# Designed miniproteins, single chains, continued (2), part 64

Each design is a single chain, and the fold is of that chain. pLDDT is the mean over its residues in the fold that is shown.

## One batch from the design tools (miniprotein)

Design m6204
Fold by ESMFold2-Fast:
Structure m6204 (fold): chain A 57 residues (1-57)
Amino acid sequence: SAAKEKQIEELEREALRAAFAGDRAAADRAVATLSKIDPETARRVREAVERLLADLA
């Protein structure tokens, strides 16, 4: 559904924004919510989040 697709896109954007800001807790929360809706997208986003957070360390 269009609503579900928008929610997935919003959560992905939120997780990546949090990761760019170095906010691990916010990124993890967004990925956890995303995993209940779309586990495959959540897995990909989690990998991107971990890569971004590692680049900040």
Scores: mean pLDDT 85

Design m6205
Fold by ESMFold2-Fast:
Structure m6205 (fold): chain A 103 residues (1-103)
Amino acid sequence: SKYDEILKKVEEHFEKLRAEFADDPEAQAAIDTLLQVAKSILNYLKKNKVPDELMEKLAEEIIKVMDRYAEKYKAGEMTPEEALAEALREISEIVQKILEEYK
């Protein structure tokens, strides 16, 4: 299904990112938490019959947020805990805005 393709794309992207932090258990834990949140969001949208196009857009935005905070962490601008907190906040804002556009 299109949902399974979107979910697989998200999971594969997070797995690749997790591998980049193989020697960093705190960063890996933050990545694992964000993946769980992303999967929960996508599952919620699927159950509420949100269009596949909107779910794909949300998944792409979540991936962009993840990449951005991973780069900030690599640059020494944030701790893993700070990056996780800011990423979760931004993901929540993105989900709300996208859902409001399609009411």
Scores: mean pLDDT 86

Design m6206
Fold by ESMFold2-Fast:
Structure m6206 (fold): chain A 67 residues (1-67)
Amino acid sequence: SPADRRQRFLDAVAQVQAASNARYQQLKAQKQAQGKDITLDELLDHFIATGDAMGAVYQQLLAEQAA
């Protein structure tokens, strides 16, 4: 149903957000240990990884609908 698809999407988004936050905290801790700031390139890589993960969620839902 549309409600079931919406709930699966929200659950998957929550998982992507949790993983994204964990990656950011790890990067922050690593850079703090080195006495360095997060670079623009590292921050862009972080955002790209989050976008890719969100895209994968969408592709999985499309594949499930096609099956």
Scores: mean pLDDT 87

Design m6207
Fold by ESMFold2-Fast:
Structure m6207 (fold): chain A 92 residues (1-92)
Amino acid sequence: FDEEGFEKLLEERAKGLVNRIKNAPDKEKTIEELKENLEKIKELLERRISDPELRERVIELLDRLLEAAINGDVESAFEYLRELYRLLEESR
C-alpha cells in the first residue's frame, strides 16, 4: 500500500466521476442512474454496517460526493472520497 499512489488514485476517480457526468450525452439520465445506484449502495450499507452513526456518516458523504460530482467540483469530490475511504477502513 502506497499512500501517495492511493491519493492519486482517489483524485483520478474523482475526476472520472465528474467527467462521466460532464461528458454524458444525457446528463439528466446519467444523474438519475447515479442516484439509483447510490440508493442501492445505501441499502447494502444498512445491511453491512452495524454502527448506525458510522452508517449515517457514510451515507451523508456519499450524498455530498454525488452533489460535488454533479456540480463539477473535483476538489470536494476528492475530499469526500478520501473521507469515505478513511471511514470504511475503520469499519473493517
Scores: mean pLDDT 78

Design m6208
Fold by ESMFold2-Fast:
Structure m6208 (fold): chain A 86 residues (1-86)
Amino acid sequence: EELEEKIKKLEEELKTVDNPYAQAQIKRIIDLAKEAYKRGNYKTAEKLLSLAERAIQLVKEGKPQEEIDTLLALAEIIYVTDKLGE
């Protein structure tokens, strides 16, 4: 329940991100979290949502795109590692 509410909240916050490149990258992190959630991997979903939340915060603080790129790279690694570890 709390994770599903967090997903919805972050999807709404993402709509306020004016940078289309950053928006697309953060959406990718949220999409990975939604896939982990659907598969019952709640801990992985929570980690991915925390990265998405951090990325939105970095955009709001005017941080460089390279910091968002780093968070997406980390999210992809977390997601793939979880899938391979079974």
Scores: mean pLDDT 82

Design m6209
Fold by ESMFold2-Fast:
Structure m6209 (fold): chain A 118 residues (1-118)
Amino acid sequence: AAPAPEALEGVGAGAENGVANQEAVREVGRRLGLPEAVIEERAARVRGGLDALREIVRMAAERGHSLRLTGVRRVEVMGRELTLIEVELLSADGRLVGRLTFFTEDPAAAAEALALIA
């Protein structure tokens, strides 16, 4: 029997943290069953949160997976307004592979993230 997909809870792509953004790409690549060398090459090209989201969208599409928008939230953290874009990664058969959160303080980056998911 195939193991149940684990949640990608806590995996977020943000505009400001290159290391966290690279780790988001690595985690999604592992869930999609990509070879480690391919995962590292793809992650190494990532700088910002939008780069991570574009790479995740490409990896999902290449494997016949889809992204489903599940929520858009605005939150205030330490005096900063963040937009959280919550997404489910689905297999070709519609099974839940994981959940992702994109977060940004930049409304333009939020709009671009929504366009990439739609």
Scores: mean pLDDT 75

Design m6210
Fold by ESMFold2-Fast:
Structure m6210 (fold): chain A 73 residues (1-73)
Amino acid sequence: MSLEELKKIARELLPKVKHPLVQKVLTNIIEAESQLEAEVEIGLLHIVLGVSRVGKPIDEEMIKEATLALDAL
């Protein structure tokens, strides 16, 4: 997927997410200057999702929104 395609998807997802961390990652993808910067943000979202699944209490809304974003990206 090209950087422009990632930015387009991130712009379409941004109004659908409410969790501040997911919003920040999508915003950083929109502002990315290179493919690598966008991929680093996607990687961060994967790490956060993994950590949230083992933490207590579990942030189910963040898991839901992060999963939706990663499925589209």
Scores: mean pLDDT 78

Design m6211
Fold by ESMFold2-Fast:
Structure m6211 (fold): chain A 89 residues (1-89)
Amino acid sequence: DEAARAFAESLLGKILTVEATIDGKVVTRKLRVTGIFGPDFLLAEELDEEKRKVLILLTSPTEGVIINLYDENGNLISADLRILAVEDE
Protein backbone atom coordinates (compact mmCIF):
# COMPACT_ATOMS: atom_id res chain seq x y z
CA ASP A 1 0.00 0.00 0.00
CA GLU A 2 1.79 3.10 -1.31
CA ALA A 3 -0.38 5.48 0.76
CA ALA A 4 0.36 3.56 3.98
CA ARG A 5 4.09 3.54 3.17
CA ALA A 6 4.14 7.30 2.45
CA PHE A 7 2.29 7.97 5.73
CA ALA A 8 4.74 5.76 7.68
CA GLU A 9 7.71 7.59 6.11
CA SER A 10 6.16 10.95 7.09
CA LEU A 11 6.21 9.88 10.77
CA LEU A 12 9.94 9.00 10.86
CA GLY A 13 11.72 11.00 13.58
CA LYS A 14 8.48 12.44 14.98
CA ILE A 15 6.93 12.14 18.44
CA LEU A 16 3.48 10.52 18.58
CA THR A 17 1.11 11.14 21.49
CA VAL A 18 -1.28 8.19 21.89
CA GLU A 19 -4.23 7.56 24.23
CA ALA A 20 -5.05 4.18 25.78
CA THR A 21 -7.59 3.09 28.40
CA ILE A 22 -6.13 0.63 30.93
CA ASP A 23 -8.29 -0.64 33.82
CA GLY A 24 -10.71 2.27 33.30
CA LYS A 25 -7.88 4.83 33.49
CA VAL A 26 -7.01 7.00 30.48
CA VAL A 27 -3.22 6.88 29.95
CA THR A 28 -1.24 9.05 27.51
CA ARG A 29 1.96 7.62 26.01
CA LYS A 30 4.59 9.44 23.95
CA LEU A 31 6.55 7.49 21.33
CA ARG A 32 9.52 8.62 19.24
CA VAL A 33 9.48 7.02 15.79
CA THR A 34 13.01 5.71 15.18
CA GLY A 35 12.56 3.68 11.99
CA ILE A 36 10.37 1.79 9.57
CA PHE A 37 10.00 -2.00 9.94
CA GLY A 38 7.98 -3.19 6.96
CA PRO A 39 5.16 -1.48 5.03
CA ASP A 40 2.77 -1.07 7.99
CA PHE A 41 5.17 -1.17 10.96
CA LEU A 42 7.16 1.59 12.66
CA LEU A 43 10.00 1.17 15.13
CA ALA A 44 9.56 3.46 18.12
CA GLU A 45 10.86 4.18 21.60
CA GLU A 46 8.64 5.07 24.57
CA LEU A 47 9.57 8.42 26.13
CA ASP A 48 9.12 7.14 29.68
CA GLU A 49 11.68 6.17 32.34
CA GLU A 50 12.23 2.70 30.79
CA LYS A 51 12.55 3.92 27.17
CA ARG A 52 11.20 0.61 25.86
CA LYS A 53 11.45 -0.25 22.19
CA VAL A 54 8.06 -0.94 20.60
CA LEU A 55 6.57 -1.72 17.21
CA ILE A 56 3.65 0.34 15.92
CA LEU A 57 1.19 -1.25 13.50
CA LEU A 58 -0.64 1.30 11.35
CA THR A 59 -4.08 -0.30 11.07
CA SER A 60 -5.92 2.43 9.09
CA PRO A 61 -3.49 5.14 7.90
CA THR A 62 -5.88 6.37 5.18
CA GLU A 63 -9.13 5.98 7.19
CA GLY A 64 -7.95 7.13 10.62
CA VAL A 65 -5.06 7.30 13.06
CA ILE A 66 -5.63 4.06 14.97
CA ILE A 67 -2.60 1.94 15.88
CA ASN A 68 -1.60 -1.25 17.71
CA LEU A 69 1.52 -1.47 19.90
CA TYR A 70 3.76 -4.55 20.09
CA ASP A 71 6.94 -5.22 22.08
CA GLU A 72 10.30 -6.00 20.40
CA ASN A 73 9.34 -9.72 20.23
CA GLY A 74 6.03 -9.04 18.44
CA ASN A 75 3.77 -9.57 21.47
CA LEU A 76 0.69 -7.31 21.52
CA ILE A 77 0.87 -4.64 24.25
CA SER A 78 -2.27 -2.65 23.37
CA ALA A 79 -4.73 -2.41 20.47
CA ASP A 80 -6.92 0.28 18.87
CA LEU A 81 -4.97 3.21 20.31
CA ARG A 82 -5.86 6.69 19.08
CA ILE A 83 -3.11 9.06 17.93
CA LEU A 84 -3.81 12.44 19.56
CA ALA A 85 -0.85 14.42 18.22
CA VAL A 86 2.21 14.25 15.94
CA GLU A 87 5.12 16.56 16.83
CA ASP A 88 8.24 17.43 14.81
CA GLU A 89 10.56 17.10 17.87
Scores: mean pLDDT 71

Design m6212
Fold by ESMFold2-Fast:
Structure m6212 (fold): chain A 63 residues (1-63)
Amino acid sequence: TREEAEEVYAEVVKKAKELGLDDISAESAGTLAAMLHVFYRVPKEEAIEKGLEFGKLIQESRK
C-alpha cells in the first residue's frame, strides 16, 4: 500500500544518507526499495538491501 511504500522509502533514504550517498542516489535507492517491496512482493529486508545497492551504483555512475 501507499503507507508501506512511504515507510520503506523513508527508511532506505535515511540509511543511504548515513552511508554517504547524495540526495539523488539516496532517493533512487528508496524508490527502488519501495517498488520492490510493494509491487514485486520482495521481503522488506531484501528490498532495502537491493535498493541500497542500486543507489550506490547510481552514485558511482555520476562520477
Scores: mean pLDDT 82

Design m6213
Fold by ESMFold2-Fast:
Structure m6213 (fold): chain A 70 residues (1-70)
Amino acid sequence: MLERAEELYEKVKEAIEKGDIKGATENVREMARLVQEAIAAKAPRETLQRMYDLLVEATKLLKEAIEKKK
């Protein structure tokens, strides 16, 4: 689960660099789904914390990219 969250985070960064806000948004949504699946699977606390931190950073990048398009 954590590896996939890291891959999705890289995809969010790539999409933002290319100006693909729609793709970045979808990747952030997939990260949120992974966090929910990890919680349901009772993943280790350390893993959940790192996945959540990646989701927060991805969300910040997406917000900044949207503000830049204003």
Scores: mean pLDDT 81

Design m6214
Fold by ESMFold2-Fast:
Structure m6214 (fold): chain A 75 residues (1-75)
Amino acid sequence: SQADRLIEAQIEILKKVKEKFPELKALTDKMIEALKNRDFDAYEQLRNELMKKMTPEQSIYLAELVDEARRKLEA
């Protein structure tokens, strides 16, 4: 389904974020688990925690990955 493709794309984004920024691994691992369980309430809460903790460099990298994934999904 489209929802399954969007979830998988977001999981791949989070995997790349934790690979580049190991300090974000704990939060991103919890977010991946929430997405796999389709617990979107837990995911949103964890995303808000991540956004508060992220540096400008980390936020820019995440934005670039989201933009890349969006372009691939639209192709």
Scores: mean pLDDT 86

Design m6215
Fold by ESMFold2-Fast:
Structure m6215 (fold): chain A 76 residues (1-76)
Amino acid sequence: DRDLRESGAAVGLGLKTKSEGLALASQDLQKGAKVLDDGAAKLRAYGKQSSPVAAAVADRQAAELEALAAEFRAAA
């Protein structure tokens, strides 16, 4: 669930070296946050092309993705 798979694999590999593992984990969390923000922006754009009801649903889902992106940045 929710693209933690790639970050978990990268952290596991990076933990062989303290500084390398921390830097890799931070970079993966920042990359994950960017993907979530980009996904939120696309959802908002697609919603606007459909209907006001679809736009409202897309905005709600986008807000959830943006909140998760903020959590990833805080953890990075």
Scores: mean pLDDT 73

Design m6216
Fold by ESMFold2-Fast:
Structure m6216 (fold): chain A 89 residues (1-89)
Amino acid sequence: SAEELRKELEELKERYEKELDEYYEKFKDNPELQKEIEKIREILKEQVEKILELIDKGDLLSADIELGVMEVYMAAFKVSLDNEYKKLQ
């Protein structure tokens, strides 16, 4: 349902924001990596807005697909950020 998709999106958005906050703290001595995290936040914000627009239009199938795309984006971003963190060890 639209209500279930909105709830899932909100919970996922909150989880990703917390994960990005943790990376931001890990890179406290690297302002360039902190800027990259802020770019990731903006990409996720735009994806959330797109999903909400699709839900509002009643296009629940496209909304669900775009939710999956957002999960793939975040998984890829985390791999990249973990690799950068490893270089700092």
Scores: mean pLDDT 88

Design m6217
Fold by ESMFold2-Fast:
Structure m6217 (fold): chain A 67 residues (1-67)
Amino acid sequence: GAAAERARELAERAGLSAIKGAEQEGLGPGELRVEVEGDVGIARVETGAGLFVARADASGERTGELR
């Protein structure tokens, strides 16, 4: 549905931003994986700096680092 699509888009944008930040700091390219669980988008980004996880729903973005 529209809410799930928005959540996915927000999570993907957060993940792409993390990859660009890592590349600008010379940490190399990252790997992005995006999954949707109900109306929540989850982006997992693996870079030279570690694993970053961003969560977003249609109401806003929530972000954290998971190891």
Scores: mean pLDDT 70

Design m6218
Fold by ESMFold2-Fast:
Structure m6218 (fold): chain A 59 residues (1-59)
Amino acid sequence: SDVDELLEILDLYGYPVHVKFADGSDVVFNDREEARTHAEALEAQGISPLSFKSIERVA
């Protein structure tokens, strides 16, 4: 699923991670569970979780 694909991408950056989505959401995920919850909410709204503008690791 797009949710699982996003989570695999975010695992490469590590947590915490800052993601800007094409829908205008701008969020910091402290862990994989927070990222999954947000990605599932986007998918439920018909927005692909893979619609992101940037991904940056937070120090």
Scores: mean pLDDT 86

Design m6219
Fold by ESMFold2-Fast:
Structure m6219 (fold): chain A 105 residues (1-105)
Amino acid sequence: SKDDIKRLVQAQLRMIGSITELQLVARKANDEESLELADELANLVNQLFKDINAGKFNQDIYDKIKELVKKLRERLHKVATPEDKAQVDVAVKALEDSLKTLKDL
């Protein structure tokens, strides 16, 4: 339906925004490990979007994204400022909520 397409596009845009925020926090922390994890996350999310746009949901990529989000959050919590840690948690929650939306469509 048109509403399903709208929800799909909105979830994809929210995920892009959240990944960008995580990349900015990693750069601000000057932490190569979290930058590499954030770049891997962006690549996997782009692969997930490609599969969804082809009419399929790739469960293996979804599971890898969830694990990578967890690793990135754990790394950023070690290297970021207290203020940026709060922003990381907001971005991670938005990513997880958007991933669930994509899976449930």
Scores: mean pLDDT 87

Design m6220
Fold by ESMFold2-Fast:
Structure m6220 (fold): chain A 65 residues (1-65)
Amino acid sequence: SLMKEVDEIKAELKRKKEKYPEIQNLVDTQLRTLDSFLEESDNMKAILEEAKRLMKGVDNAIKYL
């Protein structure tokens, strides 16, 4: 299920927020953005693609901590 994949990305973002306090504000912003997409759209393919892009931004920030 595409919804399950989005939920798994949300869970991973929350885990990274807990592990890396330095990026807490970035992760909170990305989670709010993803929740807005979920509220405003039923296009799960597009939402999943954006969720993956948001995660890449978080992973890049962690890499340069």
Scores: mean pLDDT 85

Design m6221
Fold by ESMFold2-Fast:
Formats: C-alpha cells, structure tokens, sequence
Structure m6221 (fold): chain A 96 residues (1-96)
C-alpha cells in the first residue's frame, strides 16, 4: 500500500541523516518492493522524469511534491529515486 511505501521512505530519510546507511538501504529496498506494483504507464513516466531531471535529487523531490496529489505512485517513486541517489553518493564519499 502507498502509506507503507511512504513510511519506509520516511525511515530511510531519517537513517540517511543519522549516517545509518545500512538501515537506509533496507527501508529503500522495502519501499521499492512495494513500488514494483505500480502501473506500467506510471513506471514509464517515472523513468522519463528521472531522465529529464538527470537524477538531480532536489529537482526529483520538487517534482515528487508537485505530483503528490495528482499521481501518488509517481510521487513516491520519484522520492525513492532521489533518496537512492543520495544513498549512493554518500556511500561513494565513505569509500573514498
């Protein structure tokens, strides 16, 4: 359900702020597992927006907020993509 995906994304955000990348990754995985049930047309729209925004975290989060009422599935998927990008960037910094 959308609410469960949103709760996992909120927990992922909290974990990222705390530097708990393992917990952030677990909650992102759970959110993405729920988002796999998204309609195919919404998945295509997400891929198009992510490409157009060039995986820019702030731009993806702004578009997610804009679409929150119009298309909740797409909004949550964009938020998940932004948080995944943030996690990947943080893991690269930690490895350096």
Amino acid sequence: MLKEAEEHLEKAEEALRAGDFETAAEHLKKAFDILQDMPEEDKELVEKIVREKKEDVEALLEEAERLREENPWVALALRAAALRKRLMDALKEKAA
Scores: mean pLDDT 81

Design m6222
Fold by ESMFold2-Fast:
Structure m6222 (fold): chain A 67 residues (1-67)
Amino acid sequence: AREHIEKGRRALEEGDYLTAFRHFGEAVRRATDPEVKAEGIRGLGEVYARLGDDDLAARLFAGAAAL
């Protein structure tokens, strides 16, 4: 799960949003640790923010903070 967070962040830095979505999504799905799940959801929020969907990004950040 943490490896997917690392790969997602790297892809996000490179502007590869599809790869970032895939890795952050896998981190959320596989995470047994709420902290790792929250990091994955925050990563998805960052991807949506970069794509201009600020409303969805805000909802994802709020969801991560609730974990």
Scores: mean pLDDT 80

Design m6223
Fold by ESMFold2-Fast:
Structure m6223 (fold): chain A 61 residues (1-61)
Amino acid sequence: MTVGEFHRELRRRGFSDKAIIEAFKVVDKYLRDNGIAPGVDTELPDEVVEKALEAARKAQE
């Protein structure tokens, strides 16, 4: 799943702006730690998507 697809999926699921920001903190850390340039077409591993989604769920409470 790409960064752009993940952002659209969070919106489709009804996550708040706060929850999406928390999810993208996980994404940004992954990209930075791995020296990957940020972009909407950048592929995210399933493990990173699951971790970011968990952060969104916790923030949505």
Scores: mean pLDDT 84

Design m6224
Fold by ESMFold2-Fast:
Formats: structure tokens, sequence, C-alpha cells
Structure m6224 (fold): chain A 69 residues (1-69)
């Protein structure tokens, strides 16, 4: 359905936004905040398949996030 498609896009957008925020924190502060670390753990568990696609696109940022976990 269209609603289901929109929900998937919203989740994907949130994943991308999270990855961007994490990369920005690393660039600006040299480390991830505890909040970002916890968010990464939850997002990894909940959205494993979507995360795989996101990681392929945002490999450098996601690699940094995983290293911080």
Amino acid sequence: SEEERRRRLEKQREMLEFAREGARELAENGELSPEMVERAERLEREEAELLEETVAELKPAMEALYAAL
C-alpha cells in the first residue's frame, strides 16, 4: 500500500539522518554522544535489512559509528 511505502521511506530517512548526525558528531567532537551510541544499537537491531542498504550507501559514516560502539 501507499501508506506502507511511506512508512518504509520514513524509516529509511530516519536511518540516513541518524548516520549523518553521527558522522557530524565525530567530525565536530571526535566522538559519539552516549545518546547516539544507544540509538545506533537500537536501530541496528530493529532495522537489520534496511541498515544493510544504508551501510552500503553510507559506508564511511556507518563504519565510524560501528567502531564507536
Scores: mean pLDDT 72

Design m6225
Fold by ESMFold2-Fast:
Structure m6225 (fold): chain A 96 residues (1-96)
Amino acid sequence: MITDEEVYDAIADIAIAIGRLLASKGKYQEAVDFLTRVADRLAPIHPDAAARVYLEAAKIAYESGDKETAIELYQRAIELGSPELQAEAKKMLEEI
């Protein structure tokens, strides 16, 4: 049975794939902006899915050298994510 939660998780996974594709083409700002907009819309409905999208946006921002944006997005992922995702985001934040 497809649940609303499974649909939002699928949306997050597709958004992450698109963001990574944009980043692979050097379109880091477009990737971060796209992923942040998706995560902002998911946050009030499915915070854990939103946290996964924020985490990917943070990684892409860091790869582009935008450490300030990366820190902000890692913090958003920590605020909304599962304990496992919070641990990953905190570890990445310590590497900045």
Scores: mean pLDDT 85

Design m6226
Fold by ESMFold2-Fast:
Structure m6226 (fold): chain A 71 residues (1-71)
Amino acid sequence: MLTEAEARRIIAGVRAAAEKYGIDPDELLEEIGKELGLETGSEEDIVAALLANPEAADKVEKKAIKILLDA
């Protein structure tokens, strides 16, 4: 089970990595939201999805790594 602190840390890490690699953090989060089947790419919706489903964390990490490496 993912904690709220872990979920927020994942999102913060994704935003920081996006900025470092010259990617729009909001666009990256929107792509992650789509991968999770969310209607919006909002940070709050992604955090809620991570808390509800432990498998979502693995999807977020793999999707973020792929996008960041392709940048």
Scores: mean pLDDT 75

Design m6227
Fold by ESMFold2-Fast:
Structure m6227 (fold): chain A 90 residues (1-90)
Amino acid sequence: PVKLREGETPKDLEILRLLQQLLDLAENNADPSERLEVALQILELLEAPESVFKLAEEVSKAKTEEERVELINKNNIKDPLLRLIVLLSK
C-alpha cells in the first residue's frame, strides 16, 4: 500500500506508469491482447464507465485503423485521456 499525498494520489502515479507502458507496447507493435490488458487496467484506475471498457475491447478487435477511429467517434468520448487509452488498446 502507498500513502495518499494531498493533491496527488497513488492512482494518478499508477495511471502514469501504465500509460507509459501502454505507449511503449504500442511503439513496439506488441500483441493487441497485451495492449488491451494494460488499457483495461488504466480504465479501471480511472473508474471509467463500463461503456468505455466495452469500446476498448471492440477497438482491440477492429481490423483496420479506420474502423478503430470510427468506433471511438461513434461512442463520442469527450475525455481525451480515455480516448487515447482506447485508441492505444490496439
Scores: mean pLDDT 74

Design m6228
Fold by ESMFold2-Fast:
Structure m6228 (fold): chain A 62 residues (1-62)
Amino acid sequence: SKEEAIKAGYDAGVEAYKKGWSAGRASTLGYQRAKELGASDEDAANGGLMGTIQALLNGAEP
């Protein structure tokens, strides 16, 4: 489903960033994952980016 595709992109972005990927690469991985599962370009980009941002904010806290 659309929501599952977006969530997969979100989760992929979070996971990549936690593994030490740059924000740009993590967002791109999230985008690609969501697109593979049928998300629109806009939804895939937003999902991957938001996942990466979420991981960045949590990872920046001591």
Scores: mean pLDDT 76

Design m6229
Fold by ESMFold2-Fast:
Order: structure tokens, then C-alpha cells, then sequence
Structure m6229 (fold): chain A 84 residues (1-84)
């Protein structure tokens, strides 16, 4: 059905955004780890810069995850409208 094709397209787009979110989350985690190491070594200025980068990647990851979840919900809603 047309609605099934639209739902499948939304799920594919959601999956792509989720993969992007996962990659951005890995970058956020990496920079957070580097910031923690810099702080432990007494370099507060470097730690601050690394934490700012981690925060930026985390915000981007959260945005992509939210968009993926929204598209999944729209896909689910379309599937619920398909009458047998």
C-alpha cells in the first residue's frame, strides 16, 4: 500500500539518523574522556575546551536521536492506519 511505502521510507530515514546519532555519541564520549584525562593531569583550560566539544557533539547526537524517534513514530502511526 501507499502508506506501507511511506512508513518504510520513514523507518529507513529514521535508521539513517540513528546511525548518525550513534557516531556523534561516540565523538561526544571520546571528547568527554579526553577532557576527563586533561582535568586529571591538571590542565583545566584544555579540559574545558574538550568538554565544550563533547557538549557540542552530544547536542547534535540528541537532535539526531529525537529526529529518528519522531520519524519512527510517524511510520508507526501510518502502519496503524492500514486497514486489512
Amino acid sequence: SDDKKKADALYNAANSLQKSADELQKLADEYLSKGNKALKEGNEEEAKKLYDLAKGYQMSADSAKNSADDLKKKGDDLKKKVES
Scores: mean pLDDT 89

Design m6230
Fold by ESMFold2-Fast:
Structure m6230 (fold): chain A 92 residues (1-92)
Amino acid sequence: SLLDLYKEGVEWLLERMEKIRKEFQELAEKTDNPEVKEKAKEMIELIDFSIERYRKELAAATTAEQALEVYWRARVDVHTFELKLKELKEEA
């Protein structure tokens, strides 16, 4: 169903967020720049909050429209997190 398809899409985006989180964790552990370390930790907290929130919203989604709205917001967040990771690596 379309609902199942969009739910699978959200799960894939959540897995991507977890991968990005691990990259921020590695950056925080390896950097000698205290500002980069602080920003990386803030990003980890934001990603953790986003994953938990999207999982709750996904579990509550009973229509394809609801799941699609979660999908688009999660997709935007993944893009934002990837851009912030790239920017922060350049400062490391």
Scores: mean pLDDT 90

Design m6231
Fold by ESMFold2-Fast:
Structure m6231 (fold): chain A 95 residues (1-95)
Amino acid sequence: LVEEAEELLKKAEELISEAYKLAQSLDPSDTSKYQQIMDELVKLSEELRKKAEQLEKEGYTELAKKLKAIVDRVEAIRYTSEKIREIGDELDKEL
């Protein structure tokens, strides 16, 4: 349980780091990579949430908090990405 949760946490941190790097890029090919990483992060966040619940029940509250923090971060990144895309769509209509 703990070992599995730590592996998922490390994977999520690596993907978040890569997503931030790609989000700053103006290269169109990096946009596709960003979307792939975001899709993987969303799937991973579901597993992180399940493991956090199990860890909390077993008394590993510190590790559970770390997993929940990553889930919250993924949701925040996803929300921001959607909002930026909506603004882009409005701008395209204006042009």
Scores: mean pLDDT 73

Design m6232
Fold by ESMFold2-Fast:
Structure m6232 (fold): chain A 62 residues (1-62)
Amino acid sequence: MKMLLISGEEEALEKVKELAEKLGLEVRQVGNTLAVFGSEEKLKKVEEYAKKLGLKSAIIDA
């Protein structure tokens, strides 16, 4: 399983969270950090959107 970690401004994180939830991915948020769990292909789509919004992101093994 892969995990996508995203950090940045709350408004931008909220948009990323909505996309991840629409894709059926599990999402956990602690402060200014969002953790998204799922397949690498779906996580890459979320990561592209996060980068487009100027957010810092990384995909790691979970």
Scores: mean pLDDT 81

Design m6233
Fold by ESMFold2-Fast:
Structure m6233 (fold): chain A 114 residues (1-114)
Amino acid sequence: SMPPLPVQLERAREILAKSKASPEQKRELIELLERNLRLLQRLLESLGLPSSVEDLKIFPLERLYEKLKERFGEEVAEEFRRLQEELAEAIDSGDIEAAIEKARRLGRLLEELL
């Protein structure tokens, strides 16, 4: 199961503390993840859903995907799910370069939905 974005951000910080990636790559990934969290909070507010960090830790992602499907269509909801899954996998595997790329793509998608 996919961890919530605030939990993914904490996990990324822990993995980066042990990573041999450059300081620049580590900073870039954290900044992208923090930005994506803020964009997601704004998107949830626009959908009338709970948007606090505490709410996001317990909010079922399937409920978010259903709301995205209702408002933006199935293709957008599936792309969002896929990017989140790929980002989580890249973070968990310590592939910082892939994590940065996936975080950028997710952020771009979130901006397009706002």
Scores: mean pLDDT 82

Design m6234
Fold by ESMFold2-Fast:
Structure m6234 (fold): chain A 100 residues (1-100)
Amino acid sequence: SNEEEALKKVEQAAIAAAMGYSSYVEDKDKAGALAALDLARALLEEAYRESTDPEIQEKIREMIELLDRLIAAIEAEDVATAEELLKRIFELYLELKKKV
């Protein structure tokens, strides 16, 4: 279904965000981290367009807002804020996974 395809892209986005955060924190690769987060954002935008369920669309929109804040936190080198935002992104992904 459109919702299953959207969820798969949300999962790929969550994985990309986690990998980007890890590259930044563990490898000090800020450029690689931001590239991974840009990919995550593109995947969430695709998931938003493919979803037809307004409740799922609203949660994906919230994830995009959190991801934009995560990108800004990494650009500012604010590790504590980045960690908290990543946790919230994963919480929303788990909520979406239960709905599809």
Scores: mean pLDDT 88

Design m6235
Fold by ESMFold2-Fast:
Structure m6235 (fold): chain A 100 residues (1-100)
Amino acid sequence: MTPEQLLKEARLALANAEALLKELRERIESGKLPSVEEAIGMVLRAIGEEYNGRLLIEQAKKNKEASEEQKKEIIELGERAAKLGEEAKRLGLELLRKSK
């Protein structure tokens, strides 16, 4: 994978994590609880985003073609995505507990 591809994936991972967190917050604020199946799906998506962020950090550190500046940007994006994924997982579990 090229450094440019890793950067694109890192930006997409952050956008996906931000979108999921927004969706979870809107569900909580509206009081419209998801089904158990929907809540499980949201938790699994959050786990996936957290894992993907961590994986991108590891891939950036091991990439011999990336500049130090490119590595820093990918790592920062991956860390942000992982943190948002962890927060989304927390909120998703709260919704799951309220669902039944």
Scores: mean pLDDT 86

Design m6236
Fold by ESMFold2-Fast:
Structure m6236 (fold): chain A 81 residues (1-81)
Amino acid sequence: SMADEYLAQLDAIMVEYGKRAKKAKTVEELEEIRKETLERAEQVLKDAEAQGASPETLAQVRHAIRLLEALGEKEIEEFKK
């Protein structure tokens, strides 16, 4: 489905975030990686909206982005020790 395609894109973005975050040596670098990751995730939502995705699909995409935001916040907190 279209929803599955957008969620697959968000999963790929999350995997790349994890790889980049593992290599971060400062909290500032980790925050920059998080910002870029969220910008990429927001682009997936914008693409879905532009392509006329259903309200249900848009809700699933927004939910996945919120989970990504929560994951990023937790990793920053853990990095601060």
Scores: mean pLDDT 82

Design m6237
Fold by ESMFold2-Fast:
Structure m6237 (fold): chain A 110 residues (1-110)
Amino acid sequence: SMKKKAIRILIELEAMMTLTLLNLELLKKLKDYEGALKTLEKLYENMKKFFEENKDLLSKDLQKIVRKAIKLVEEAIRYLKETGDIDKAIELVRKALELIAKAVKKLLEE
């Protein structure tokens, strides 16, 4: 089922972002800017690679949602580099996670 494959892909992206958010909260407490930056850059590269390997299993609408989530992670990296504000980076990753979570919920309710 294409729907089951799409849900599995989106849940994997949610897992990546959720683990990253947990790590960023810890790194914020440690005031570890370099660790936060490396964590976000790793998330961005992992999400891009996973999306490219799996995009053909996603509808065009789901592909747009995943690209928007990846763009928010790219923005989180930019804000962290420009401001040093780990809280703003966390906020942007949370917005990316909310986009994917809403897509999963919609697919499960259909």
Scores: mean pLDDT 91

Design m6238
Fold by ESMFold2-Fast:
Structure m6238 (fold): chain A 83 residues (1-83)
Amino acid sequence: AATPEAVKAAVEARGATPGAAQGHANSFLNQGGDAKKAAEHFREGYERAEEQAKNAKTPSGRLAAEWGARASRIGAEVLEEFA
């Protein structure tokens, strides 16, 4: 069963920082413990971050958006496995 602790551990295992992993676990709880809804939320976050990277006016802004996209993708992939 999907739990916040299992989500946090799985996201950390995929290379996310402890802070990012806690953020993913909190988002899962904010979606009522619904792994499918949480995965959809992170897929939307990934698409927005990809768009921000394309529209970035500075190299640092693009890199930040690319890192955000990576974090959202990891969250989505983990939660899709629990769905």
Scores: mean pLDDT 79

